# Designed miniproteins, single chains, continued (2): the designs that were tried, part 111

Each design is a single chain, and the fold is of that chain. pLDDT is the mean over its residues in the fold that is shown.

## One batch from the design tools (miniprotein)

Design m7689
Fold by ESMFold2-Fast:
Structure m7689 (fold): chain A 70 residues (1-70)
Amino acid sequence: SLLEQLFAEFDKDGDGRLSYEEFVEALRKLGLYDQFTDEEIRELFAKYDKDGDGYLTLEEFREFVKELLS
């Protein structure tokens, strides 16, 4: 539920998906933005965007968070 609340906070458009902009904002708020270059952030987004549609679903965002927690 906490992860779902966090996702909803960053999903500014309320479409159930995170755009690249919303993903970058999430990284900033999580204090992770400064740990990556702009190129690395783009590569992270592409890695978890399994559908290739330019958005992250809640499931893809869960995978991202789990990888960060190791």
Scores: mean pLDDT 74

Design m7690
Fold by ESMFold2-Fast:
Structure m7690 (fold): chain A 101 residues (1-101)
Amino acid sequence: PADALGRTPLHVAAEAGDLERVVELIQNGADVNARDVMGRTPLHLAARAGHVEVVELLRHAGADMEAKDIFGLTPDDLASPERIRRDVDLEALLARIPRAT
């Protein structure tokens, strides 16, 4: 279910950089390409916030890297400086989500 802005729980978790919540939502069948009222996907919000690990989790789950919001902006167009967390076992997190076939 989406909120009043069309944001799914995955949008909120991606913007917050909550890696465990992102993995949980994807495992439970969240639409990684869901669009909010501005045409933004979770990948747009993760890229804008600089959550590089969330970007990688969403890409692994089949997120559309070329999706455009209502302004014609892709996630890459919204990307802020990368924020890398050295203590995160990204390989273990990636193993918990299905690969796009």
Scores: mean pLDDT 74

Design m7691
Fold by ESMFold2-Fast:
Structure m7691 (fold): chain A 62 residues (1-62)
Amino acid sequence: ETYLIAKRDVTSDRPDELSVKKGDVLKVLEKHEDGWWKVQNLKTGETGWFYPVEDVFEVKEV
């Protein structure tokens, strides 16, 4: 399974995009070919779309 760990706060201004806080762990549910991923924030339980920018998240494969 793929997880992302937020390296910094990310705020979305769109209702279908997920906002995260530094240190939040996101479970990757779906990856789209356009680069958008559907994820669940394990701290809040919220699901949403976001675009994973390389310097914002650490990728963990387990």
Scores: mean pLDDT 76

Design m7692
Fold by ESMFold2-Fast:
Parts: C-alpha cells; sequence; structure tokens
Structure m7692 (fold): chain A 65 residues (1-65)
C-alpha cells in the first residue's frame, strides 16, 4: 500500500460520519493536500512504514488546525 491508498481507506471511513458532502469534500481536500506535501519525495521500505508516515502526516495536519 502507498500513503495515498492508506489515506483513501481512512477517508472512506470518515465519510460515513458526515451528513454534509460539501464539508466532507473540504476536509478531504485539506487532508490530501497536506499529506501529499508532507510525504512528497519520501520513500518507504514497507507498507507499515508508509502507514506510520501517513499517521504522522495526519497528526501534523491536526496540529496545524
Amino acid sequence: STPEEYLKELIEKIHELFDDEEEFQKLHRGISEFVGRYLGGRTFSSAEERGDATLEALARWAESQ
């Protein structure tokens, strides 16, 4: 799995918690852009490392809010 694949799975689960599609899409875009920038240029040896890096990026995104 790539960081993008892991993020997609998490976002699909989060989508079920939103009644407003516009608010969900805004959140989705913000997270995807942040994670993409944070992880850009990085390489990973395993799916676990990619997952951990994605969670790190999500934590950094949450701190930025």
Scores: mean pLDDT 72

Design m7693
Fold by ESMFold2-Fast:
Structure m7693 (fold): chain A 67 residues (1-67)
Amino acid sequence: DLGEKLILAAGKGDLEEVKKLIEEGADVNYRNAAGFTPLDAALHFSPTEELREEIVKLLLENGADPN
């Protein structure tokens, strides 16, 4: 599932994988069984402030709902 992969990539701070999954049509607003979105994963689990900021910006630019 592209949505699950996107949540995992966003949480790990894997910017290149996030870009690739979005280009492949991943739903940036996908919500997993625990209620986490890719944006939630980036905000809570990204390993650095820089990666968090870049991934959050990328997700928002691609239609992620911050609310």
Scores: mean pLDDT 83

Design m7694
Fold by ESMFold2-Fast:
Structure m7694 (fold): chain A 72 residues (1-72)
Amino acid sequence: VNEKDENGYTRLHTAALAARDETGLELVRELLAQGADVNAKTSDTGETPLDLARRSGMEELVAVLLEAGAEE
């Protein structure tokens, strides 16, 4: 679950960036339950999943990541 792509994005980063609805939120919860690193940083921007969730504007996703131990 913590494998990074060429830009340093994990599945959790991609899921957080793409989350727009309940399906996206459910995928994020499932990745966290599988041991995804909530504080992993991208290689291109140095952003965490929490940073990407804030860009998406989905407050529920931000709350889920903070509850999972995301650092600010």
Scores: mean pLDDT 77

Design m7695
Fold by ESMFold2-Fast:
Structure m7695 (fold): chain A 108 residues (1-108)
Amino acid sequence: MKDLNLALGRAVREGDAERVRELIEEGADVNLRDARGRNLLHYLAADTDPSVPLEDLLAVMDVLIEHGADVNARDDEGRTALDLALEHPDPERRAALVAFLRSHGAVE
């Protein structure tokens, strides 16, 4: 459903794990891909606003993975969410994202 998928993307960007869960349960596509072949885990690993607390970001990722988000999905450049996390400029957030993704079955 187009409106649910737009709402899901917004909730993911806001770090709202409860709203993300509600929207997926209502039928939003957890594996929605953009024009670059990126899923929601790619966005969270690469370009998360530092104003979103790390714990909220990880809670959103956990909800997405619990509901079938492909942790090893590759974008149009062949990059996974783990590949993007390894390039994150913040060393503390990078370490947390890498550890989280690896604990959930991410491979390089």
Scores: mean pLDDT 81

Design m7696
Fold by ESMFold2-Fast:
Structure m7696 (fold): chain A 159 residues (1-159)
Amino acid sequence: DKEAVNAKDENGNTPLHYAALSGDFEKVRELLSKGADVNAKDNEGRTPLHYAALAGDAGMVQALLNLGADVNAKDYRGLTPLHYAMLNPDVDAALATIDVLLEYGADLNAKTTDGLDVFEVLKAKDRNGRPIIEVVAELLGVPVETLRRASEEIVERLK
């Protein structure tokens, strides 16, 4: 049902947020065909594109962008999909995802509400003051130290 397609859980996530995070292309297509909002925001202001970007899924990022996702969508701390793409344990997957975002007009100079650009994303915090790297590490199921090392390499290689 169209009503169920846009239903939000306790975190404000729709089914489309989870499909984007998991790389489930068939589910994304099904949900969008049923009227899912491609730019739906969770309780932190994150869209499905933010989740695809933090997952390092370049194909999903491209699919969502072709379906009307806002490439420069800001969460409630001003983090864009490009900021989240910097936080990935797979450096090559992250760089491929960043390349797609930039091709679709992602702003490399975008700043958070604290004035942090994509190269300073490791300093970013969510609305509850939690380091964003800890949030992303939990969402991806990886150790924070593994994510930090990979993200530092992504920052260096993007310069």
Scores: mean pLDDT 88

Design m7697
Fold by ESMFold2-Fast:
Structure m7697 (fold): chain A 79 residues (1-79)
Amino acid sequence: SVVDAVEELLKNGADPNARDEDGRTPLMIAETNRDEDVVKVLKKYGAKHVETPVNEEQSVLLKVIEKKDPSLAKEWLEK
């Protein structure tokens, strides 16, 4: 599931506050998608509404949440 993929990425050091090219955080994307289970997992691992802008590269975590596709997480974990 997407929830399991998100938790696995976070356990392996994915930044729960990473921003995409549009400045969106994982929490923002999960809330937009109304995925309460993903929101809960993200908050458990320290995700917050980020008050300060951070220049970060687009992460696999953001893509998994946005597309609701756990296969993207598997590709990153098998690297």
Scores: mean pLDDT 69

Design m7698
Fold by ESMFold2-Fast:
Structure m7698 (fold): chain A 64 residues (1-64)
Amino acid sequence: VRVGDILRATEDFTAKTPDELSFKKGDLLEVLEVVDARGGIILAKSLVTGKVGLVPLSKVEKLS
């Protein structure tokens, strides 16, 4: 995963903190920063809502 990659949500996710991003399965997300590659956390922008927040990498897939 790299900055500028477009990812697709593989399942629904509800933010538990203000820093996290909520999304629905199938939503497209742009990678803005890889915050913790080992912990699988990225900073992403929702292309659906325009909101920015932390996203667990386990809940998204990279588009080819």
Scores: mean pLDDT 81

Design m7699
Fold by ESMFold2-Fast:
Structure m7699 (fold): chain A 154 residues (1-154)
Amino acid sequence: NEELKKRLEELIEKAKEKNTPESLLLIGIARLILRYLEIDNSEEAKEEAEKVLDIAEDFLENSNIQEAKKKLEEYVKENPDAVLTAIILSMIQLYLGERKLSPEVAEALVKGLEKALKNKDETLKVELLALFEQHELPPEYRKRIDELLESLKS
């Protein structure tokens, strides 16, 4: 989607111009969405990317990271398969010094790991495993991750 990619590139340029501490986070978010759209060209992926981009654009304008976090949390709660949104939300939580993931975010990230393993997406797998090491997950999700990783050895 050329329009969506153009908006993401404009977000990166505006973030660079604004040159705030949040600018690096916004650039990281925009680059992640761009990579996601190169891998998944589905309507569902485009709808998720557009929703996250709307939230990121609002955050650039208003500098309200707590509002951005709340909107992303609401989206993951309503869309349990929203892997991109869950990754971005976890990045925002790390930026805020928050390590504890909610069950909804943990579920979406674990589903993302299952998809990465099935599709042999080594980049997404490494990114998700790094996020799991940086966060505190509910014990049931840690067990599911361990079982998924052990299944690769068998």
Scores: mean pLDDT 84

Design m7700
Fold by ESMFold2-Fast:
Structure m7700 (fold): chain A 80 residues (1-80)
Amino acid sequence: TEEQIKEMGAVMRSLGQNPTEAELKEADIDGDGYISAAELRHVMTNLGITDDEFVDEMIREADIDGDGQVNFEEFLTMMT
């Protein structure tokens, strides 16, 4: 998960965001490579992304199974 947190930080910086180490640690990405939709929404809000439509669309695109869990690798691919 450390590599995934690092990749998330790099993606956020490429989008013009400057997440702190504490903010990235609070993301607490699941060790199996999944993050819950609620947790992802919370992370996006904490990083200053408050557009509900944008967040909801990203979650829907990443949540292929509709189970409320987002594959983190797929999410990163979508954002790059």
Scores: mean pLDDT 62

Design m7701
Fold by ESMFold2-Fast:
Structure m7701 (fold): chain A 115 residues (1-115)
Amino acid sequence: LGIELLNAARDGDLEKVKKLLKEGADVNAKDPVRGYTPLHYVAANSEVDETTLEILELLVENGADINAKDTVYGYTPLHLAALQGNEKMIEKLLELGADENAKDKYGKTPADLAK
């Protein structure tokens, strides 16, 4: 279930995300390689549309940790959105309570990575 939710979030598959959450998938499941949660994969998506933002909202409503850090760089979802340069994703993450002052393992904030 956890890896399937990570894959569905990465792929932007809203219907699969809905189904997996109903089946009891861990909304805070972590990728075994980098520690990415479903929110990390959504925020790292290069293509941000209404469906991507709906998946983000659904994950947060189901208890996703909006400030979860990956295990490799200490990146939060907001760090990844800043790296992608997706203003809509950045705005939505901030609306949902993302910490704009969160620091990665090198002391960089999301704004530092957007430069």
Scores: mean pLDDT 86

Design m7702
Fold by ESMFold2-Fast:
Structure m7702 (fold): chain A 85 residues (1-85)
Amino acid sequence: MMKTFTLSGTITGITKKQAEFIVKKTKEKAKALGGSADLTVEHDGNTATVSGTITAPDEEVARKIVEHMEKLAKLRGGSANLTLT
């Protein structure tokens, strides 16, 4: 049985193209781990607002998907402040 989690938050210090790339890679990681991610991004200035859902077999897998997104943001010189509920 799959569980659905709500993801919300911001990534600062990145461009719109970098934000779109991070979301794309997060969706790919979710699929690789047996789940899915349905995320929207709104970019204004240097801040990307992320919202949507992550569907995963369990919370541990959902957390790994979010951690991958945070790591990608950091590698791009950004800072992620994301909440999973």
Scores: mean pLDDT 84

Design m7703
Fold by ESMFold2-Fast:
Structure m7703 (fold): chain A 74 residues (1-74)
Amino acid sequence: EDEKIIEEAKKKYQELMARVRALLDEKGYVTAEDLEPAERKAIGYYSKGLEALDQGKREEAVKYFKKAIEAYKA
């Protein structure tokens, strides 16, 4: 289900952004060392997926969201 994948990706992205926001609130910046490599990679894929979705490329968006979810688990 594409809708389920999109909603799960949005939820996980919001969780990652909440973590980034907490770091910004604590010290005003985020460095590469503050995030796990898997988290940085997942954020990158979520951003690409959201961009594809905005462009109407739903199939590409779902592909990137799946990559983001897998990166987040790793």
Scores: mean pLDDT 75

Design m7704
Fold by ESMFold2-Fast:
Structure m7704 (fold): chain A 97 residues (1-97)
Amino acid sequence: SPLANLPVIDASTYKIPDIKQQEKIGSEELNKELLEAAEFGDVDRIVELIKQGANINYQNEEGDTPLHLAERMGHKLVVELLKKAGADTSIKNKKGE
């Protein structure tokens, strides 16, 4: 949803850990919270969860990653943040998206 009061998407202001060091460490609970934060556009929560080792490429039962949910909901800053963190853009959900 386009309610971001930011005229420019600036993911550079956020410090995100390299996902290569974190991609399989997060618990299922952290991974599910990351999906929820991406769907609601909670940038601060996403950064915190990634720092705690949440799997940025975690898929729900529909095959949706945090990136899929953020893009579907129109959270442009979250999409850029996840891509900067190294989210895999090639992962397809069960709809082939």
Scores: mean pLDDT 70

Design m7705
Fold by ESMFold2-Fast:
Structure m7705 (fold): chain A 78 residues (1-78)
Amino acid sequence: MHPVEIAARILVLLAERGPMSARELAEALGVSQATVRRQLRWLEREGLVERLPDGRYALTPAGRAAVPRVRAALEALE
């Protein structure tokens, strides 16, 4: 799975399921936790996700606003 596709699927999962840990995201996507953590660091720098005090990740308002476009892009790849 391409890194951009993994980042996109993280945003969609967080929108559908609420806050998730890197482990839960890795299990849901069928990828390594290292791969998920790399994408989460990029998404945090872009302001699309934030790390909660309990270690889970959640969408920012900007991340929530991006989800419809990200979902459309993922559907176009399938």
Scores: mean pLDDT 82

Design m7706
Fold by ESMFold2-Fast:
Structure m7706 (fold): chain A 160 residues (1-160)
Amino acid sequence: AADGDLEALRAALAAGADVNAANEYGWTPLHFAAASGHVEVVELLLKAGADVNAKDLYGYTPLHLAALSGHVEVVELLLKAGADVNAQTDTSLDPNSDGYTPLHLAALTGHVEVVELLLKAGADVNAQTTKGGRTPLDLAREAGNREVVELLLKAGADPA
């Protein structure tokens, strides 16, 4: 079949594989699927009981990875499955991992449609990073993401 990887995953889950098994960095199968934009794999993992809010060693959730990568359909699936739209990365293990929300990462990378989905899901438009008080608007401005800047301002981002 053309979909051998998805069939292999179904067979592994049917054989009792742990859907939430994490590697040495805390990455679960759902982290990998979300980072890569594999919509069908994300859907299968969520139906199999994957922890939608699993955090890696740096506090990244699958939603952070999907938002960073601009995977719109994966973002939508994760939000429908109860992903914490305001989850923050953990500063305790990496001092450069600075309390980023999924909205910070989408704003930094210029993924307009992901920004819109996160805001509709109740993302805090004025969320601040822990080490600089940086907002999604600050990151969008510095990256030159003009369309994201306009969207955030319309959504109530504080311009000052």
Scores: mean pLDDT 86

Design m7707
Fold by ESMFold2-Fast:
Structure m7707 (fold): chain A 58 residues (1-58)
Amino acid sequence: MELAEVVEDYEARLPTELTLKKGDIVEILKVHNENWVLARLVSTGEVGYVPRSVLRLI
């Protein structure tokens, strides 16, 4: 299981994206491309795309 910590707040711009707060923990489900991953927010179970730039692998 690949976990990452959110290092910067992110507000979803599309319905397929996750809104994240600094300090949130996500599970990386798939790397979509260089800039985007499909992730699951572990506290809520919500799934969506998030920029790789706001994540730090744990």
Scores: mean pLDDT 85

Design m7708
Fold by ESMFold2-Fast:
Structure m7708 (fold): chain A 58 residues (1-58)
Amino acid sequence: MEKAIAKKDVFTDNPAFLSFKKGDELEILKRYENGLVLAKNLKTGEEGYVGEGVLELI
């Protein structure tokens, strides 16, 4: 299982994108060549798109 830590808080009104707090642990479900990932927030259980530049892979 590929995991990442959020580097900053992100808030979004778009349901396709994931909201999270700095330090939240995310599971990477899919990676795309355009710098976008599909991730799951392990705290909330929500899935959505995230820019990979705000993630630290672990």
Scores: mean pLDDT 81

Design m7709
Fold by ESMFold2-Fast:
Structure m7709 (fold): chain A 99 residues (1-99)
Amino acid sequence: SDLDKDLLLAARTGQLDKVKVLMANGADVNAQATEEEATFEEIGATPLHLAAKAGHLEIVEVLLKNGADVNAQDKFGKTPFDIALDNGNEEIAEVLQKA
């Protein structure tokens, strides 16, 4: 849906208030990026993957509070934790490991 696409974009770009509004309006917190809107490496990525990749800690915390799946796998079998580590986002990796 357009809400799900907007949520993926807001999570990627650090738009915390927009993430909150979109989830309140029924965006799927576990929406997966499609080939039409994602780079090849982001296909199957959830908002949690994209926030973890970009280093947006507060968005990661808000997504987790709203039921984001920490074990979601992208097209390459990577979890948000794997993506956080791959991108040097150690604090986000620690938060995801404890969730």
Scores: mean pLDDT 86

Design m7710
Fold by ESMFold2-Fast:
Structure m7710 (fold): chain A 64 residues (1-64)
Amino acid sequence: GGLLARALTDYEAKTPDELSFKKGELLLILGMSEEDPSKVLARSLVTGREGWVPKEHVEIIGVE
């Protein structure tokens, strides 16, 4: 399973590989960056889009 997370703040993607989200948005964490452990790959449970997000902007709230 994945890790269930919630966005702590709004975030605007700075590159095409990043995910934009709104505060309170539910995200599924799919993995971590091998090069930068401060980044996680996430899927929005609201929009279904996937992208990299800074880990500090999300709160892990559960596991599947």
Scores: mean pLDDT 81

Design m7711
Fold by ESMFold2-Fast:
Structure m7711 (fold): chain A 86 residues (1-86)
Amino acid sequence: AAEEKKALLEEAIKLFNEGNELFALGRYEEALEKYQQALEIQEKVLGPEHPSVAATLNNIGNVLYALGRYEEALEKYQQALEIREK
């Protein structure tokens, strides 16, 4: 229902913001978990090609880069770019 979708999107926004705060604190693994949770909700509710999904993928890429996981970071950046270039 619309109420369920709204509640899920509010949770995704909360998780995304928590991820941003954790990233700013250098808590990269925790930031990654929050962004991944937000991504799962966004993909389910908005679909995999939504701009919000692209934004979250880009932030996951930033976390992975900070963790030295460069190949995984590049993959996430490429996924985000593909959504934006539609």
Scores: mean pLDDT 89

Design m7712
Fold by ESMFold2-Fast:
Structure m7712 (fold): chain A 96 residues (1-96)
Amino acid sequence: HYSVNEIVTIAFKGTDEQKAQLVHDINSGKLSEAQLREAFSLFDKDGDGTITTEELGTVMRSLGLNPTDEEIDEMDIDGDGTIDYPEFVAMMSALK
């Protein structure tokens, strides 16, 4: 039952407990695909359907997740430094 504004607020300004709860709710399937796509679009500055690995790392760290550079690089199949929406969803799902 998260709005995009609630996701963004918790990710950047929430307490550690609120961030942990958001991660738990994502992993429990409480976050809809539409909400995930809207969150992705906030980081897609040029509207090309991709975000940078640096932006992905920032989002994940804001949520209290601690991905290694190697884990982020593994999601970047083409090695071009960008992540598309399907890769973003796959990464969020893999953190179960």
Scores: mean pLDDT 63

Design m7713
Fold by ESMFold2-Fast:
Structure m7713 (fold): chain A 60 residues (1-60)
Amino acid sequence: KPVLVKALKDQAVEEAGFLELKKGDIVEVLKVLDDDWVLAQSLTTGKVGYVSKANLEVIA
């Protein structure tokens, strides 16, 4: 079952591999990388990239 979470904050592409997000975007978590970062796919854009957990709804 896909893990879907909501972006709580905007995220800019500051470095290669980061996912651009706008507040309210829904993402699918593909992999939990560490305590602070996930690899996710934006359902808005279809793009895959790194996302800070601080910018997302709590992941269970």
Scores: mean pLDDT 78

Design m7714
Fold by ESMFold2-Fast:
Structure m7714 (fold): chain A 92 residues (1-92)
Amino acid sequence: AADYIAKTDPAAGYNIKGQEYFEKGDYDKAIEYYEKALEVDPNNADAWLNLGMAYYKKGEYEKAIEYFQKALEIDPNDTLAKKMLEEAKKKL
């Protein structure tokens, strides 16, 4: 459960809460929780990827590109981050 994960790994707990808001279409709250995850662990590639996805859904493609690039700096083999980076670039 998210509460259990947040007690043992706060970054993962925040990332899960962000994903819950993202699935509801509340991208602003999703961003808040992904940013909290990154305050705890700035090397959390999933949180950078999810932050980029939230900005992409808001139509903020330049920010989405920046955050997908951060995810790829941490995990260069993330195929989803590579695909989303190219999709965001096509929107500019």
Scores: mean pLDDT 84

Design m7715
Fold by ESMFold2-Fast:
Structure m7715 (fold): chain A 62 residues (1-62)
Amino acid sequence: GKLIAEALEDYEAKSSNELSLKKGEKVLIEEVVDDYNVKAKSLTTGKEGLVPKSYLKLVEKL
């Protein structure tokens, strides 16, 4: 199943391909892109984009 992660701190998107997050926001991990980045979908806003793994804490496996 998909994984749910939580933003450890606010993240501001650096490009149009990235997802901005607020601390405590939950995301669905869509794809692991590389060792440093995932493609995620915000469960709050429904927006998708790349986010650094270091900003996320895994909280649930669906």
Scores: mean pLDDT 82

Design m7716
Fold by ESMFold2-Fast:
Structure m7716 (fold): chain A 125 residues (1-125)
Amino acid sequence: SARQEELNRQLLLAAANGDAEKVRELLAQGADVNAKDLLGRTPLHLAAQRIAGVAPEKQVETVKVLLEAGADVNAKDDEGRTPLHLAALSIRTEEDKKIVDVLLEAGADPNAKDKEGKTPADLEA
């Protein structure tokens, strides 16, 4: 429905912004935790990637909220990349590693290969 599409769009945006409270509100309204954008990315993909201007602690909280709501930790985008691939691309600080740790604890596959045959470890700087 148009309402479902709008809830899903808002959830993807809130996840991309690391807005854990807005994510909780939208999930409570029936947003699909595994909704996909035009690149096949789920809310968990967007929350796991480093967000400029967002504190790492807020990103970790947003990732945990999505996982608790039943997000598919091993969902693949159109490039075959999982949330763990996007987190690995974004590691710059020790705080960024907390997102990787949370995903691994939730059952993320560290050996998953994207469409170029790259694992998350292959994408780390």
Scores: mean pLDDT 88

Design m7717
Fold by ESMFold2-Fast:
Structure m7717 (fold): chain A 108 residues (1-108)
Amino acid sequence: DAKGVTPLHLAARDGDVEKVKKLLAEGADVNAKLTERVGVFPPGSTPLHLAAFYGHIEVVKVLVENGADLDAKNSLGLTPLDLALMGEVEGVVPSGIGTVAEFLEKLK
């Protein structure tokens, strides 16, 4: 896609754990960045930003296990943790124990 959208971005957005695993096994760039704004996601957004915003904890775990940059900042300076918290506030994901935000906060 001309906007830097990869199949991994789409699978991460959709919470498709098996597709994420398959794409990473096929050599997909775990840290691929959007080059243009896609929906609410600015340039520099990675698959981990998208999975975190939508609260897809199993996708987040797979991306992290495959070397996803936890400190990646998009063009607005937002990390995946920032997007996870934003998704909870906007009602995309219920806040609480076992959230993506809790998982990411425990990682160093």
Scores: mean pLDDT 78

Design m7718
Fold by ESMFold2-Fast:
Structure m7718 (fold): chain A 106 residues (1-106)
Amino acid sequence: SKILRSIGLVLRAIGLLLDMRLLLEKAKKLLEELKKKPDKEIVEELEKILEEAKRILEEMERILEELRKLGDETFVKRMEEILEEMKRILEEIEKILEEAKKILEE
């Protein structure tokens, strides 16, 4: 059934969005720790978080492509909105890493 497959893809997408939000919260906490005690290991952890966030975004783009092939425009529109939110989260993580690198250079 196309609808059961669409539901499965939506549930996977929601899980990926939750994972992205958890990575952003972890990145924010690491930045606050770095401000209190400059540590190169914190920047290395932030770089790993960014790499993981990029992988999650790539998986989400594959899910969206699968949903488009199923032809359910309502689910496609909702997933496009989730993808845009995930892109904004990725940009925030990139900015956190940029700020963290500047703190270590000071």
Scores: mean pLDDT 88

Design m7719
Fold by ESMFold2-Fast:
Structure m7719 (fold): chain A 68 residues (1-68)
Amino acid sequence: PVHELDIDNTDPAVVRAQELFGEALERLRAGVPWDDVVAEFRKRAATLSPEGQAVLDTLLAAADDGRQ
C-alpha cells in the first residue's frame, strides 16, 4: 500500500535506503548512465540490512520501469 503522507521516522535502514535512492536520482539528473548509477548504489547498499537493500532495490526497479 502507498500512503499519500511520507513516513519520515521509520526503520533506520529504510531511511538510509531512501537517502541512497535520492542520491541516485541526483546522479541520474546529472546525466550519469542508469547502469552506472545502479552499480554504484547497489555497492553502497551492501552496507545496509537486507530490508534496507530490498527497499532500495524496489525503488530502483520502480524508477527503471518509469523510464521505459
Scores: mean pLDDT 73

Design m7720
Fold by ESMFold2-Fast:
Structure m7720 (fold): chain A 95 residues (1-95)
Amino acid sequence: LEELIEEAEEMARRAEEVAREAEEAGNEEAKRTAEEALELAREARELAEEAKRLEERGEDPSSLIREAASKLAAAGVLLIEAKMLLDNPELSKLV
């Protein structure tokens, strides 16, 4: 659970970095995609923290762990997409 929280925090930091790069490059689509990844990473962190609280109370955290992991995976995919859009600005102009 601590590892999942840490991974979510790292994903959020990475998404913030890509969003900043996209803004500096003037790539609005890459920025929006990175911002979406950031929100999913933040949601994953909140779910992982709630899962930790359930575990500390002796309750089953498995459903919250699965939801957090799912959102973290989705954030990762969007972060890759944002980076690809940033590296290939012609793609964002064709949307």
Scores: mean pLDDT 83

Design m7721
Fold by ESMFold2-Fast:
Structure m7721 (fold): chain A 55 residues (1-55)
Amino acid sequence: LGAQIKARRQAMGLTQEELARRAGVSQSTISKIESNKVTPSLSTLQKVLVALGFP
């Protein structure tokens, strides 16, 4: 999961901070998700995926 989110973010030219702003979460949350240090809630995951252009 984390690797896929990172790949999509990089393909869009976004920094972790920019993705965090678009998703309405903290940059540390994006960093933890991308490094698989935390399992996000469905709500948090949905916000991140929507910010990456996934419906």
Scores: mean pLDDT 80

